# Ledger of designs, part 79: designed miniproteins, single chains, continued (2)

Each design is a single chain, and the fold is of that chain. pLDDT is the mean over its residues in the fold that is shown.

## One batch from the design tools (miniprotein)

Design m6926
Fold by ESMFold2-Fast:
Structure m6926 (fold): chain A 68 residues (1-68)
Amino acid sequence: MEKLSEEELEEGRKRALARAEAELSVEQIRDQAAFFREVAAVSKDPLLKAYYEALAEGLEALARRKEA
């Protein structure tokens, strides 16, 4: 996958984080982050692994901000 796919994935990640902030509780966001961490851990595709790690990291950061 090239530059265009990476840009689309980044935009999708930002939309997913915005939706989670609007619609999910801190507990639900933490559950989603843990799920994506597990998916990343079992993924053998480096691009897919990186994507789910970044998404999980973003969700963890969002949960921390909502708890502050």
Scores: mean pLDDT 76

Design m6927
Fold by ESMFold2-Fast:
Structure m6927 (fold): chain A 83 residues (1-83)
Amino acid sequence: LLAELEELIDRMVEALEAGKVEEAAEAAIEAARLLARAPLAPRERAVRATGLALLLIGYSLDTGSEVLVEAAKEGLRIVEEAE
């Protein structure tokens, strides 16, 4: 799970750096789904998901991409629904 999470985050960052917003959004959503299923404390899960969302929103402000904002919203929703 942790190795898979690290790989997804690396994919997301590489896609963001390459301007591949749709690929970055897809990797972010996959990471959120993995976080929702991971055996992490709820607080740790929330912190990690928030970090991913902030990164996407930050890049969205620079590029103007709504795709990244929607991915951030969906990722947070997925994690929030995991109890």
Scores: mean pLDDT 78

Design m6928
Fold by ESMFold2-Fast:
Structure m6928 (fold): chain A 68 residues (1-68)
Amino acid sequence: MKKKKEEFKELLRERIDLQVAGRTDRSKELVERLLELAKELTEEELEEVAEELKPYVEEALARAEALR
């Protein structure tokens, strides 16, 4: 059961890393897979992933801001 949630979380982290690195071309395939997985997950599972990744996203945004 949890495999799809774990895959979604890992792909989100990869997408965030690619966005910070400015490598947006490869993020399109990741976004398509993320949208497919999101259809299979509940709102609660999506929110749990968002909460777990919130510190990572905040750190990534701070890094991206420092690069401007």
Scores: mean pLDDT 73

Design m6929
Fold by ESMFold2-Fast:
Structure m6929 (fold): chain A 54 residues (1-54)
Amino acid sequence: AEPAALPSEAELQAGLAVARELGLTGAASMALDLDGDGTVDLQDVLAFHRRHTA
């Protein structure tokens, strides 16, 4: 069994913090948001990563 090398919560938080700090809202933020709700959250990034490794 190969761990999907899931990014740690720190990695996800860093990514989210950078995206929000850069003011990635609307189109840019939605690119990270897999649900398309216009908000990038820790859960969205985690779900995105899991979907990617599927």
Scores: mean pLDDT 54

Design m6930
Fold by ESMFold2-Fast:
Structure m6930 (fold): chain A 109 residues (1-109)
Amino acid sequence: TPLSDEEIDEAVEAFRRQLDKQLEKEIAKATNPEFQKALREFYEARVEWVRASLRLQAGHPDAKAELVEALRRMAEAYERLAKVSPDPETQERFRRLAEAYRAQAEAVA
């Protein structure tokens, strides 16, 4: 049986609680406000990606478009993380991840 909307909401809420703990841990290590903002935006994009993926698995008619949008937001979040990261190796890694998520969005669309 496909997941109900209530089951999806419960799963997303559980995932958000787990991510919030990880986000607080990562923010505690960061002193740059722009990096903290980019981290919060990245974690929010991850929550939306999980929601869209679960809705797609449940057969929701708008879920494919929601997944494309979530993947684009993931790409944008990685681009922001790249811009605020002081380490060139970390900047390059985040740029590659942004390109990968953008390519995945185009492949799903």
Scores: mean pLDDT 83

Design m6931
Fold by ESMFold2-Fast:
Structure m6931 (fold): chain A 67 residues (1-67)
Amino acid sequence: SAEDYFRKGEELYKQGKYEEAIKLFEEADKLEPSPRIYYNLGKAYFKLGKDQEALRYFQKGLELERA
């Protein structure tokens, strides 16, 4: 489920495995997009120094929350 991918992504993020966490958050997004998923994608990209990708996902999370 989307929740299972999301939880595994959070676990990997806490371990500092940011690229692996991103892949699981992307799988969660394919099943059920949510602001929570986009904010976590943004945080993981920020940890990798990918500031433009991080900003894009934070923006997507905010826009989805407004809808």
Scores: mean pLDDT 88

Design m6932
Fold by ESMFold2-Fast:
Structure m6932 (fold): chain A 61 residues (1-61)
Amino acid sequence: MDEILAELAGVTAGLPPQVATQIASAVQAGDFERALELARAHLTPEQVEQVERLLERAKES
């Protein structure tokens, strides 16, 4: 989980801290649907694909 959150912080580094925190909190809560919705609203399609891959890894952890 900590590794996933560190990689997520890299992807969200350009976002306002409030938004980055909301995405990280959703991931920590296991609310991957909410995390993905926030990512799609604020990130590029390529960054969203990175988030989707991180969430897949988080589900297996």
Scores: mean pLDDT 80

Design m6933
Fold by ESMFold2-Fast:
Structure m6933 (fold): chain A 65 residues (1-65)
Amino acid sequence: EEKEKLKKILEELLEQLKKALEGKYSIEEQQELRKKISEVGDKIWSLLPEELRKYAGEFMEKLRE
């Protein structure tokens, strides 16, 4: 269902973001991932369990510059 798919997409984006923060991604790839997370986050945060919202929030905070 939609909620399950959004949860999976967010977890995949967080995994990719984690690799980007570890320096495995180029600057361009990091910016692209940040953009995707921002676009998706606003729509699905209200649909996520609290645990995932906290986890996503932590990574979104790390993208703040």
Scores: mean pLDDT 65

Design m6935
Fold by ESMFold2-Fast:
Structure m6935 (fold): chain A 61 residues (1-61)
Amino acid sequence: SHSDKLEEVYKRLAELVQEARKQGKEISDEEEKKALQVAVDAINAGKSVDEAVELVRKVLE
């Protein structure tokens, strides 16, 4: 369901942010919020979780 896709993308986003921070990247709360919005917008536009996660990776790199 749409809700299941949002839960999965939130989990993967949290993992990406945590991994980046462990690697010494400074990710602000504003950048994390923007990445979350990009992921939510992608799911709402009918994209898959994997597509949403790839867009988040590009925003955080």
Scores: mean pLDDT 81

Design m6936
Fold by ESMFold2-Fast:
Structure m6936 (fold): chain A 93 residues (1-93)
Amino acid sequence: KGEELFKAGRLEEAIKEYEKEIEEDPNNAKAWLNLGNVLFELGRLEEAEEYYRKAIELDPNFIPAYLNLARVLRELGRTEEAQEVLEKLESLK
């Protein structure tokens, strides 16, 4: 649903669908990650960071959320924080 809209480039509509998925299940780390990805594509980098961090809070072993968090931190020029995120990912056992 939201993924189809995202793939079609209908980014604002994808946001609404992912927000609906989160309303139905606020613990769905994947939906928070997907919402962050749409916001990243829209250049809303600070909001993307918040939602990637939320996905990690819900699933601390969610590798894609750490990778995407590091990516958005680099785009924001916060390279030291991006490196810390990647080091945290490597420490997951």
Scores: mean pLDDT 84

Design m6937
Fold by ESMFold2-Fast:
Structure m6937 (fold): chain A 79 residues (1-79)
Amino acid sequence: AEKAAIKDWLLSQGVSEAEADALLASMTPAELAAVKAVREMVAAGKPDEVIVREGLKIAGVSTEEDEARLAKLKAEAAA
């Protein structure tokens, strides 16, 4: 199932099984779509900054301030 693949990914990021199960059970369709898109972008080898930016847009939380913050995080990660 789609949720099972997202759960496996969350566990790989250090999220506990109980937290992952609770998160998936409470997710809206928009949030679920955002996590699915993030997972697909990771599988496609997209850069982390692209993944985070597109994920935030799909979740409906992306702003110009968030894009500026992501650019700064990318610069810090590259150093």
Scores: mean pLDDT 66

Design m6938
Fold by ESMFold2-Fast:
Structure m6938 (fold): chain A 84 residues (1-84)
Amino acid sequence: MTTEEALKEVFDNIRKLLEALEKGDFKTAAEYAFKIGPLFGYAIVKRYGTPEQVEAFQKAAIELLKEKGAPEFLIKMLESDLKT
């Protein structure tokens, strides 16, 4: 991919993250956040989301990781990072 194509993909994933957040589809929002980077995705949710949406997003992200069989240390790290 060119740099321009990679940037467009990142911007598209950000748009889809925000659309999922507005629709209350926190599982889909968490999936798009992980595609752009969990800390960057969390920063976007925190900036544009309500406190209730932020909490729902954090729970959905943790559940998604559990469903994917992520190690406990990764779940705890991301739980801490999503709250920080």
Scores: mean pLDDT 74

Design m6939
Fold by ESMFold2-Fast:
Order: sequence, then structure tokens, then C-alpha cells
Structure m6939 (fold): chain A 109 residues (1-109)
Amino acid sequence: MREELDKALEEFEKKYSNSPEDRELIEQLRAAVDAWLDSLTDPEAREDFARAVVEILKAYLKGDEEAEKVTQEAIARFREKYADDPELADRYIGFLRAVYEALKALKER
């Protein structure tokens, strides 16, 4: 997943980055995602989260409607998979929403 994440982020940057400031924000987002993934002790949770971020990035390359759909599907999967730990589910969903909103803001500039 790491190589897929790096590639997806590079393609997003190439398509939507219009300034040095956009590139810096994308680099900050990448660093935040990397730090979040490194903080997860469960390898399965790391894989699931990395995959969700890659899917959202790839969906943005197809369009806004696809990005919204893929993000909602990822949120639903985390809600179901971690239903017995609602606090953990809310943390994962919160970070996924933060990634989606950051990418949306970058695309709208």
C-alpha cells in the first residue's frame, strides 16, 4: 500500500497543484497520513486505512461525485468493521473525513 499511496498522492498533486503553497499543503497531508499510519499498532487497521486513502485519492482523479461516493463507502466500512469499538471507529472516520476535506479544499483552489 505505501507505494500505491505515494503514487496516488503524486498523481493528485500533478493534476490539482497550481502553486508552491498547494505542493506544501499536499506534503503536509502526506506527512500527517504517514504519522497516523505509523501510530496504528494493528497492521490490519494500517492496511485498511491506507487503502481507504488511496481509494479517495484515485476517486478524486475521476471527479467530485466519485470522491464523495468512495469516501462514504469507506466511512461505512470502518463503521461496520469497528462497530464494537465506537470510539476507535469515530477516530478512524474522523481522520478519513479530515483527509477528504483537505483534498477537496486543495482541488477547489
Scores: mean pLDDT 78

Design m6941
Fold by ESMFold2-Fast:
Structure m6941 (fold): chain A 60 residues (1-60)
Amino acid sequence: MSDLELLRANAALAAELSGVALPDPATTPREEVVAALRRAVSGLDDAQRAAFAARAEALA
């Protein structure tokens, strides 16, 4: 439960910063969500990546 909540929060944050919709962690295989999350984060600029890292750390 907590792992899915954290994955959902990180996916939502990455989607918000990148503007790319990510699959729902509750209904999508974890590996697919993690791959989409990595892709979205890789597409972020330096400022967006720093914001993601700071907010993701606060969510953990």
Scores: mean pLDDT 72

Design m6942
Fold by ESMFold2-Fast:
Structure m6942 (fold): chain A 50 residues (1-50)
Amino acid sequence: DEDRRAEEELRRIFEEGSPVEVLVAAVQRTIGKKEGKSNVEILKEVRRMV
C-alpha cells in the first residue's frame, strides 16, 4: 500500500529528518490534508522541495 508507505516515510522524516525537512513536511502535510491529498501526494511535494 503506497499510502501506508508514504505515511511511514513522513513519520521517519518527523523523527529523524533535519529541521528543514521537518518544517517542509509539517507545512505540506497541513496544506495537503486540508486539500484532501493522499499521503503519497504530500510526500511527493515534500521530496520535490527538499
Scores: mean pLDDT 80

Design m6943
Fold by ESMFold2-Fast:
Structure m6943 (fold): chain A 65 residues (1-65)
Amino acid sequence: GALPATDPADVALVNRVGSLIQSRVSADWAPLSDAQVAEVRAYAEELGLSPAVRAAVDRMLDAYR
């Protein structure tokens, strides 16, 4: 539950998705649009993420909504 990704490959995947989120965040911290959230989720799905990594991605998306 509270455990982050422990595999270096999972950490790299979380960082890759985090970079995509960061590229969509405005300088004034406006929330992500539904289309931007769908884009990030589709990208994460294409990467074949584990449930733990998916949970970390969802937490990152929630921080920007």
Scores: mean pLDDT 69

Design m6945
Fold by ESMFold2-Fast:
Structure m6945 (fold): chain A 56 residues (1-56)
Amino acid sequence: SPLEEELERERELSIEAWERLFLSLGFSPEEARRHAERVAEAEAEVTRRYLEARAA
C-alpha cells in the first residue's frame, strides 16, 4: 500500500540518520547499525499505533 511504501522509505532514512549519529557518538560501525535499526523499528511501531488509535 502507499502507506507501507512511505513507512519503508522513512525507515530507511531513519536508519541512515541514526547510524550517522551513533557513529559520531563513538559507537563502532556494527553497533551503530544495530542501534539505528532498533530505533527505526521502534519509531515505525509508534507511528503505526498512533495512526491506528486515530482510526478508532
Scores: mean pLDDT 82

Design m6946
Fold by ESMFold2-Fast:
Structure m6946 (fold): chain A 60 residues (1-60)
Amino acid sequence: SDVEKGKRLLAEGKPDEAAKYFQKALEKDPNNVEARFLLAQAYARSGKNAEAAKAGKGLT
């Protein structure tokens, strides 16, 4: 799945590439809480803290 591909990329230290797969997962299922959480992590690891905070807001 796109989520699994993104997780692998995060493990490889490729958060920008991982974010693209998590975004693709959310395009298919906007209610995917796991993909939103992982997208927030990918943005944070890329130094995109504002984007990470916005992505994580829907988890509360």
Scores: mean pLDDT 77

Design m6947
Fold by ESMFold2-Fast:
Structure m6947 (fold): chain A 65 residues (1-65)
Amino acid sequence: MEEIREKVLDAAERLIAERGWENTTLEDVAKEAGVSLEEVLKIFPSKDELRQAVAQRLAEREAAR
């Protein structure tokens, strides 16, 4: 479960960098991460939760420097 979460967050960061958050769907993130949309929805039921998790992970990396 945790491994899938990290793959989803990594995929979301790549897609957001390529085309922005508005043009990125949970289905696109699932495809990029190599997991099913169902698995993504179990961890992040909405785009807002995924967006918050991505923002937190980026902030934690900056704080750890």
Scores: mean pLDDT 79

Design m6948
Fold by ESMFold2-Fast:
Structure m6948 (fold): chain A 97 residues (1-97)
Amino acid sequence: SLTAAAYEALEAAVAAGVSKEELARLILETLRPVLDISEETAELIAETAVYYRQGKLEEAREYELKAQLLLLKELLPKAPEEYKPILEEKIKELEAQ
C-alpha cells in the first residue's frame, strides 16, 4: 500500500532526527500524488509527528486536530459529490472540539 509505505518512510525520518521543515517537505512530496495536500497541511502533520516523538502529548493532539481539519477542508472541494456531506459533517464535528 502506498499509504503504508509513506507512513513507514515518515516514521523512519522522524526516528533519524530529520528536521520539522525537512519532514514537512517529505510528507508533501510523498502524499501529494494521492491526497493533493498543501505545504501548510504537511507542516501540521510534521509538527504532530515531532511532538508525539518528544512525548508532548497535549501539543501533539492540538496539532493533530489542526492537521485533520485542514486536510479535510482541502479534500472537500475535490471529493465526489456523494461524500461531500460526510466530510462537511466531520469538519463541523472536529471544529466543535
Scores: mean pLDDT 74

Design m6949
Fold by ESMFold2-Fast:
Structure m6949 (fold): chain A 87 residues (1-87)
Amino acid sequence: MEEELERLREERIRELSEILGVSEEEIREAYEELREEIEKKLEEWKKSVDEKEARKIVEEQGLVRAGARLFEKLPPERQQEVLERAR
């Protein structure tokens, strides 16, 4: 389970890195900044779903939010390039 989650996380980090044109390390750092929020959301999701499912949900949501934060920091020209790549 944890090994599967780590694999999915690394694939998502690589995808976001390529789309945003930032390093994988920048994605990881942005995700770590959200760690407290992710842990709080994990406890909330554990109330309604299995812990394995809760972990998958919060990890995916955390990575999306990390990507969004990095996207907002990009210049307008760079944001346009990212949006074109995501189409």
Scores: mean pLDDT 76

Design m6950
Fold by ESMFold2-Fast:
Structure m6950 (fold): chain A 80 residues (1-80)
Amino acid sequence: SFEAQLERAAALARSPDPLVAQMALGVLAVALAVAAVLKDRETLEALLRALRGLEDHPDPEVAALAAELARAAEELLERL
């Protein structure tokens, strides 16, 4: 299911391996685009929570990308 895929990607995005975390954030970015097209508020809110939780990631590239995607999720939610 889409929810199970999001949970898996969110878990992988918490990986201490920056390559794994960055690839998982790529999956979350695709999920964000899909949820936006579907106008799926619940999924957008879940993605925003997961992305905000990644702002404390020890890799600065992962933390920066998570913050950027969280901002995008906030903007998409405001427009629904």
Scores: mean pLDDT 84

Design m6951
Fold by ESMFold2-Fast:
Structure m6951 (fold): chain A 58 residues (1-58)
Amino acid sequence: EIERIDREIEEIERQIKTIQQEMPTMSADDQKTLQQKLEEFQRRLEELKEKKRELLEK
């Protein structure tokens, strides 16, 4: 299970990096939409990291 969580974390981190790199080249309206997506990914990333820590600290 930990390995699955690690893979999901890495995938989300890659998506976050891609969005951050693309944001400066986009319109202000598109940047707002992407900012909302970044917040959603950041929340999920935090939840996955917390779940991983709980599994490791059992």
Scores: mean pLDDT 79

Design m6952
Fold by ESMFold2-Fast:
Structure m6952 (fold): chain A 56 residues (1-56)
Amino acid sequence: PLTPAQRAELTARAREELERARRELEEARAAGASPEVLTGLELRVIGAELDLELLE
């Protein structure tokens, strides 16, 4: 089981990763990236959201 300190650290990292993934996706959309690239970035955002949800 995770300690409260470990949970806090993982949650902070998960939030930061989600923020980065969302920024990367929006930057790629603004740059006119291909549908294949956008799909990959969208999946990364979904993965980060699921990671955060598992942590609360």
Scores: mean pLDDT 82

Design m6953
Fold by ESMFold2-Fast:
Order: structure tokens, then sequence, then C-alpha cells
Structure m6953 (fold): chain A 85 residues (1-85)
């Protein structure tokens, strides 16, 4: 379920100290990746998952929390991988 993937990413981002706006930006890209994965478009899923992960890393750097960005990126990639099953 794309909605559950987006909720999970929003929850994790907020837990890591990101704003609601930044959490939603990462959740939107992760949701697009999950939609593509569920449709069997693995190339599109990889592209959107990579975009979400890079955004998470960049947001972490901007906030002076590179470890938080890396953890959010790891979580995004794990959720998309699960949707590919």
Amino acid sequence: MVEKVKEEVRRKALELGFSEEDAERVAELTGRAAEAALAGDLSKAAAYATAAAILAIGLGLDQGKPEAGAELAKHVLALVEEAEK
C-alpha cells in the first residue's frame, strides 16, 4: 500500500527531527517509487527511490545531521525493496 509507505517515511522523518514539510517531500518521492515497484516498473522505482534517498541525505546535511539523513535514506530504500516483493 503506497499510503502506508508514505506514512512510514513521514513518521521516520519526524522521529529523526525533520520538519513536516521535509518529511512530506521525502514521503512523496518514496510513494512514487513504491507505486512503480508495485506496477513492476523496477527502473522507475529505482529512480524515484534514489531521488528520495538523495533528498534525505541533502536535508540531513542542511540541518547539520548527516547521520539522520543517512538513516532516513536507508529506511526509504528498505521500504521500496519490500514493495518489490
Scores: mean pLDDT 85

Design m6954
Fold by ESMFold2-Fast:
Order: sequence, then C-alpha cells, then structure tokens
Structure m6954 (fold): chain A 81 residues (1-81)
Amino acid sequence: SMPSAEELREELERLSERIERLLVRLVLQGKTDYAQEKGKEARELVEKAKEALERGDIETAVEYLRKLRELEEEIRRELAS
C-alpha cells in the first residue's frame, strides 16, 4: 500500500537528520568539500520532496526519499573509505 503524506514527512525529517549527522562526520575526517557538495544535494532533494508532498504527489515524494536513502548510503561508503 502507498505510504501516507504524514508517514513520508516523518521519514523525510528522520532521514534529513541522519544525513546531517553523517555530513558532520565527513567534516571531522577532513572531507569538507565532499561534505558541502553532498549537503547541497541533500538539501535540494529534501526541498523537492517537501514540494511534492505539498502538491499531494506521493509517488514523486517516494522517489525523492529513495534518492535521499541512496545519498545516505553513498556518504556511509565514503566515511568507510
């Protein structure tokens, strides 16, 4: 079944917070330029997800949340390298 807009907003908030914590860890590793680039990408995806949710476009919001989860995994891989 399709997730509700409320469930997606809560997931977006949690995911945004997790990504911000990972970006801080990248900065602590001296990867500041990479962290700034990925931080900008994350903020753009968050705003696009919010705009989709505001329009009631659940499918588009789910796609931006998927992209944010992929970005989280990319950042985690960089932290492990």
Scores: mean pLDDT 89

Design m6955
Fold by ESMFold2-Fast:
Formats: sequence, C-alpha cells, structure tokens
Structure m6955 (fold): chain A 65 residues (1-65)
Amino acid sequence: AAENSVLAQAAKKLAEVSRQAGDEEAYTRAEKYYNEAIKALKEGNRQKATDAVREAGLVASRALA
C-alpha cells in the first residue's frame, strides 16, 4: 500500500521527529509533506513523493536545531 512504502514511512518518521521536538508548526508542515508523499505515490509519481520526503526532512532538521 502507498502508506506502507519506504518513502511514506520516511515522511511519517520525519513528521514524528518534528512533533517530538515540540515544534507544532514544524509538525504540521512535515505532516503536510507526508500527505503529499502519500498522494504522489497513489498517483505513481515517485519523484514528487521523493521531493515531499526531502522537504519533510528539511522541516525536521530545522525543528531539531
């Protein structure tokens, strides 16, 4: 399933990391990218899914800084 793909799991983990950092804005933004990754995977667009995961990673990194 799209929700169980490696890219979707990565985006979900990045959203959770942002949440654990206590940054609600970063969590909300990372969750948006997680949802975009799921949508892209359902559309068969792995490039868009990869881009969404990368953006979630940037958000999580900033939340931890």
Scores: mean pLDDT 74

Design m6956
Fold by ESMFold2-Fast:
Order: structure tokens, then C-alpha cells, then sequence
Structure m6956 (fold): chain A 75 residues (1-75)
């Protein structure tokens, strides 16, 4: 799906921008990269399934970064 490809690219840009501003999240993004390689290997025959799972993992990672930033701001 073109929409899933575009969403994945947008999420990749958001993650790159977060790392430029908050390099402390490098380890979390490295874990995401390893998970994305596994998703790509598991779903080689179904690109849309690979893209859906990749988008979900990227969105989860951005949510976790936002929650961690909020915790640091509160304490």
C-alpha cells in the first residue's frame, strides 16, 4: 500500500528528528532497528503485512519515547 509506505517514511523522519534532539534514545532506536529486520525477514512474501507491523512498531517506539520524556519532565 502506498499509504503504508508513506506512513513508514513519515515515522522514520520523526524517529530521526527525535534522535537529533534526544541522542539518549539511541539504544531504544537500535532495538527498533533490530526488530524491523526480523519483521522484514518474517514477512518477505507479504509486503503489506511487513509494512503494517513495521508501522506499529515504529509508532510504539515513538509513544515510549514520548512517555519517557514526560516522566523526566514530571520528576
Amino acid sequence: SAALEERRRELARQIEDELKQNPEFQDKVNELAQRLVEVWREHRADRDAMLRESVALMEETLREIAEEKARKAAG
Scores: mean pLDDT 85

Design m6957
Fold by ESMFold2-Fast:
Structure m6957 (fold): chain A 86 residues (1-86)
Amino acid sequence: DAAGEAAGEYLRAAQDAIAAGDVEKAAEYGYLAGYYAALAGGREAGLAVARAILEGARAAGAGPEQLAAAEAASRAALAGAEEAGA
């Protein structure tokens, strides 16, 4: 579905921004990933995206800049999921 495809593309963009240590872009794309995931699969799907962002960065052995970007993206994804549920 279109929302699920959008969630996947924004998650990839968020992961790229995290790898670059780009906190602003990570938060922007994380919000959109969480928002569209929640539209496609409900609140739990949005929460799963937020969790996957942080767990993925930790599993990859991310440094402090990348972890800061991942935290920003994960918090933004939670906000996006909440917005979609309103």
Scores: mean pLDDT 87

Design m6958
Fold by ESMFold2-Fast:
Structure m6958 (fold): chain A 58 residues (1-58)
Amino acid sequence: GSAEEVRALAEEGVRAIRAGDIETGAALLGKASAMARASGNEEGLRAVHEAARSVGLS
């Protein structure tokens, strides 16, 4: 996945969690993290970790 795709998934995950859908949000953040790791996107992985922390999943 691209850096843009990782970012989009992380943002969608945060939005889902803020709306109360913790299961969907956690799954989206997990997918974004896996995608960043698979592509060697360290910046994307950091962004996913920061997104997770912003909604209390750190």
Scores: mean pLDDT 81

Design m6959
Fold by ESMFold2-Fast:
Structure m6959 (fold): chain A 102 residues (1-102)
Amino acid sequence: AASPEQLALFEEILRLFEEIRRLLEADPRASPEEKALVQTLVDNARLVIEALRAGELSLEEAVAVLRSAADTIRAIARRLGNEEALRLAEEALRLIAELEAQ
């Protein structure tokens, strides 16, 4: 089971993902397909964190899903030149690296 400190890091990652979703939804350079993909990745991240809290998913599996999502989101933000979304995606990856080091 994840510690309270680890769960707090997962919640901060989800908060960053939700903010990125808002930024990319408002970005006229983002395609409908990119917006739909980001929404799906953020929704899946929420479900993964809920499963982790319920003891239905391992810490390692949860971290791997969030890393994959963050890498995809960062690539979209970088392609669009959305500097704020890119900064938030890099912050999420930093927090994911902290979880991986535990």
Scores: mean pLDDT 90

Design m6960
Fold by ESMFold2-Fast:
Structure m6960 (fold): chain A 81 residues (1-81)
Amino acid sequence: SKSEAVAEQVAALLHAVGTRIAYELGEITPEQAREDLLAAAKRLKEVAEKYGVDFSETAAQLARIARELGLDEVAEEIEKL
């Protein structure tokens, strides 16, 4: 359903913001931030494919967060999904 897709998109973005804050505060490693952001992006791609909804805008926002953290390689991996 579209409501499930919207909920997953919102959850992924909120989760990514939490990851950004934790990383900026030194609570998690770059490895943990990478794994976390990639997992969120992959889950979101699966939801987009399942419900036939657009993933590109949310992926771009996740990639932007990764770049703001200096994790350019993670941003590139998200954009290739």
Scores: mean pLDDT 80

Design m6961
Fold by ESMFold2-Fast:
Structure m6961 (fold): chain A 64 residues (1-64)
Amino acid sequence: SEEEEKKKLDEELKEEMINRAVLAYTKNGLSLEDLKKELREFAEKEGLDVEEIIKEFEKRLKEL
């Protein structure tokens, strides 16, 4: 279904953005607040769950 396909694409987009944010943090030393702001703006633009994306980003940083 179109809804299932969109959910899968949304999950892929979330993973891509979180991975890029983690890389920007670890490689370029960008602040967590700046990266969270960028992730919030991306999520809002794409109609994604902002809180979920931020939680996944924070969890991924703790797993480093």
Scores: mean pLDDT 80

Design m6962
Fold by ESMFold2-Fast:
Structure m6962 (fold): chain A 96 residues (1-96)
Amino acid sequence: DLSPQEQQELDANIDFWIDMIKSGELSLRQFLLGLPGIGPEKAARLVERLRELGIETVEEFLALPDETIERLLREVGVPEKDIKLILEVIKRLRAA
């Protein structure tokens, strides 16, 4: 469902994010900022909402059910197209 250009860009970013997550160098806010459709304002709102749920790390965020992630992304106003792309990224990151 992604264009070849979008798939190539996501694949390159996924490899980088896998390495950074495993090294512990990537903050939750930095990770969220790198996701499609999420700017600084939406990233800040997501970090605040996730903190209320006891989620403080990228690993804890990736462990959330897809339905929960999708709901949180909609609540902060991420477009549906970008939510679908984010869920694909998360699925690949969990497989790594």
Scores: mean pLDDT 79

Design m6963
Fold by ESMFold2-Fast:
Structure m6963 (fold): chain A 74 residues (1-74)
Amino acid sequence: QTVYVNINAPAKDVNLAEVEAVEKQFGGHIATHVFTDEQFHMQAVVPANKVDEFNAAIEELTKGTATTGVVDAP
């Protein structure tokens, strides 16, 4: 089964194409995202058994500035 993950990071530390590639790698997809000049907010759909690995990959891509948290489905 899948879970929803909220991701928050400074916009300057986010490459959306790299995030999309990580989602594809783990068999997930981006449910929604908001990219402002200062902040990036995303809700990702990720297989439940891959969430820890996905979160670690996102933290690496964002130079450790991203916060991740599993949330209820909308």
Scores: mean pLDDT 79

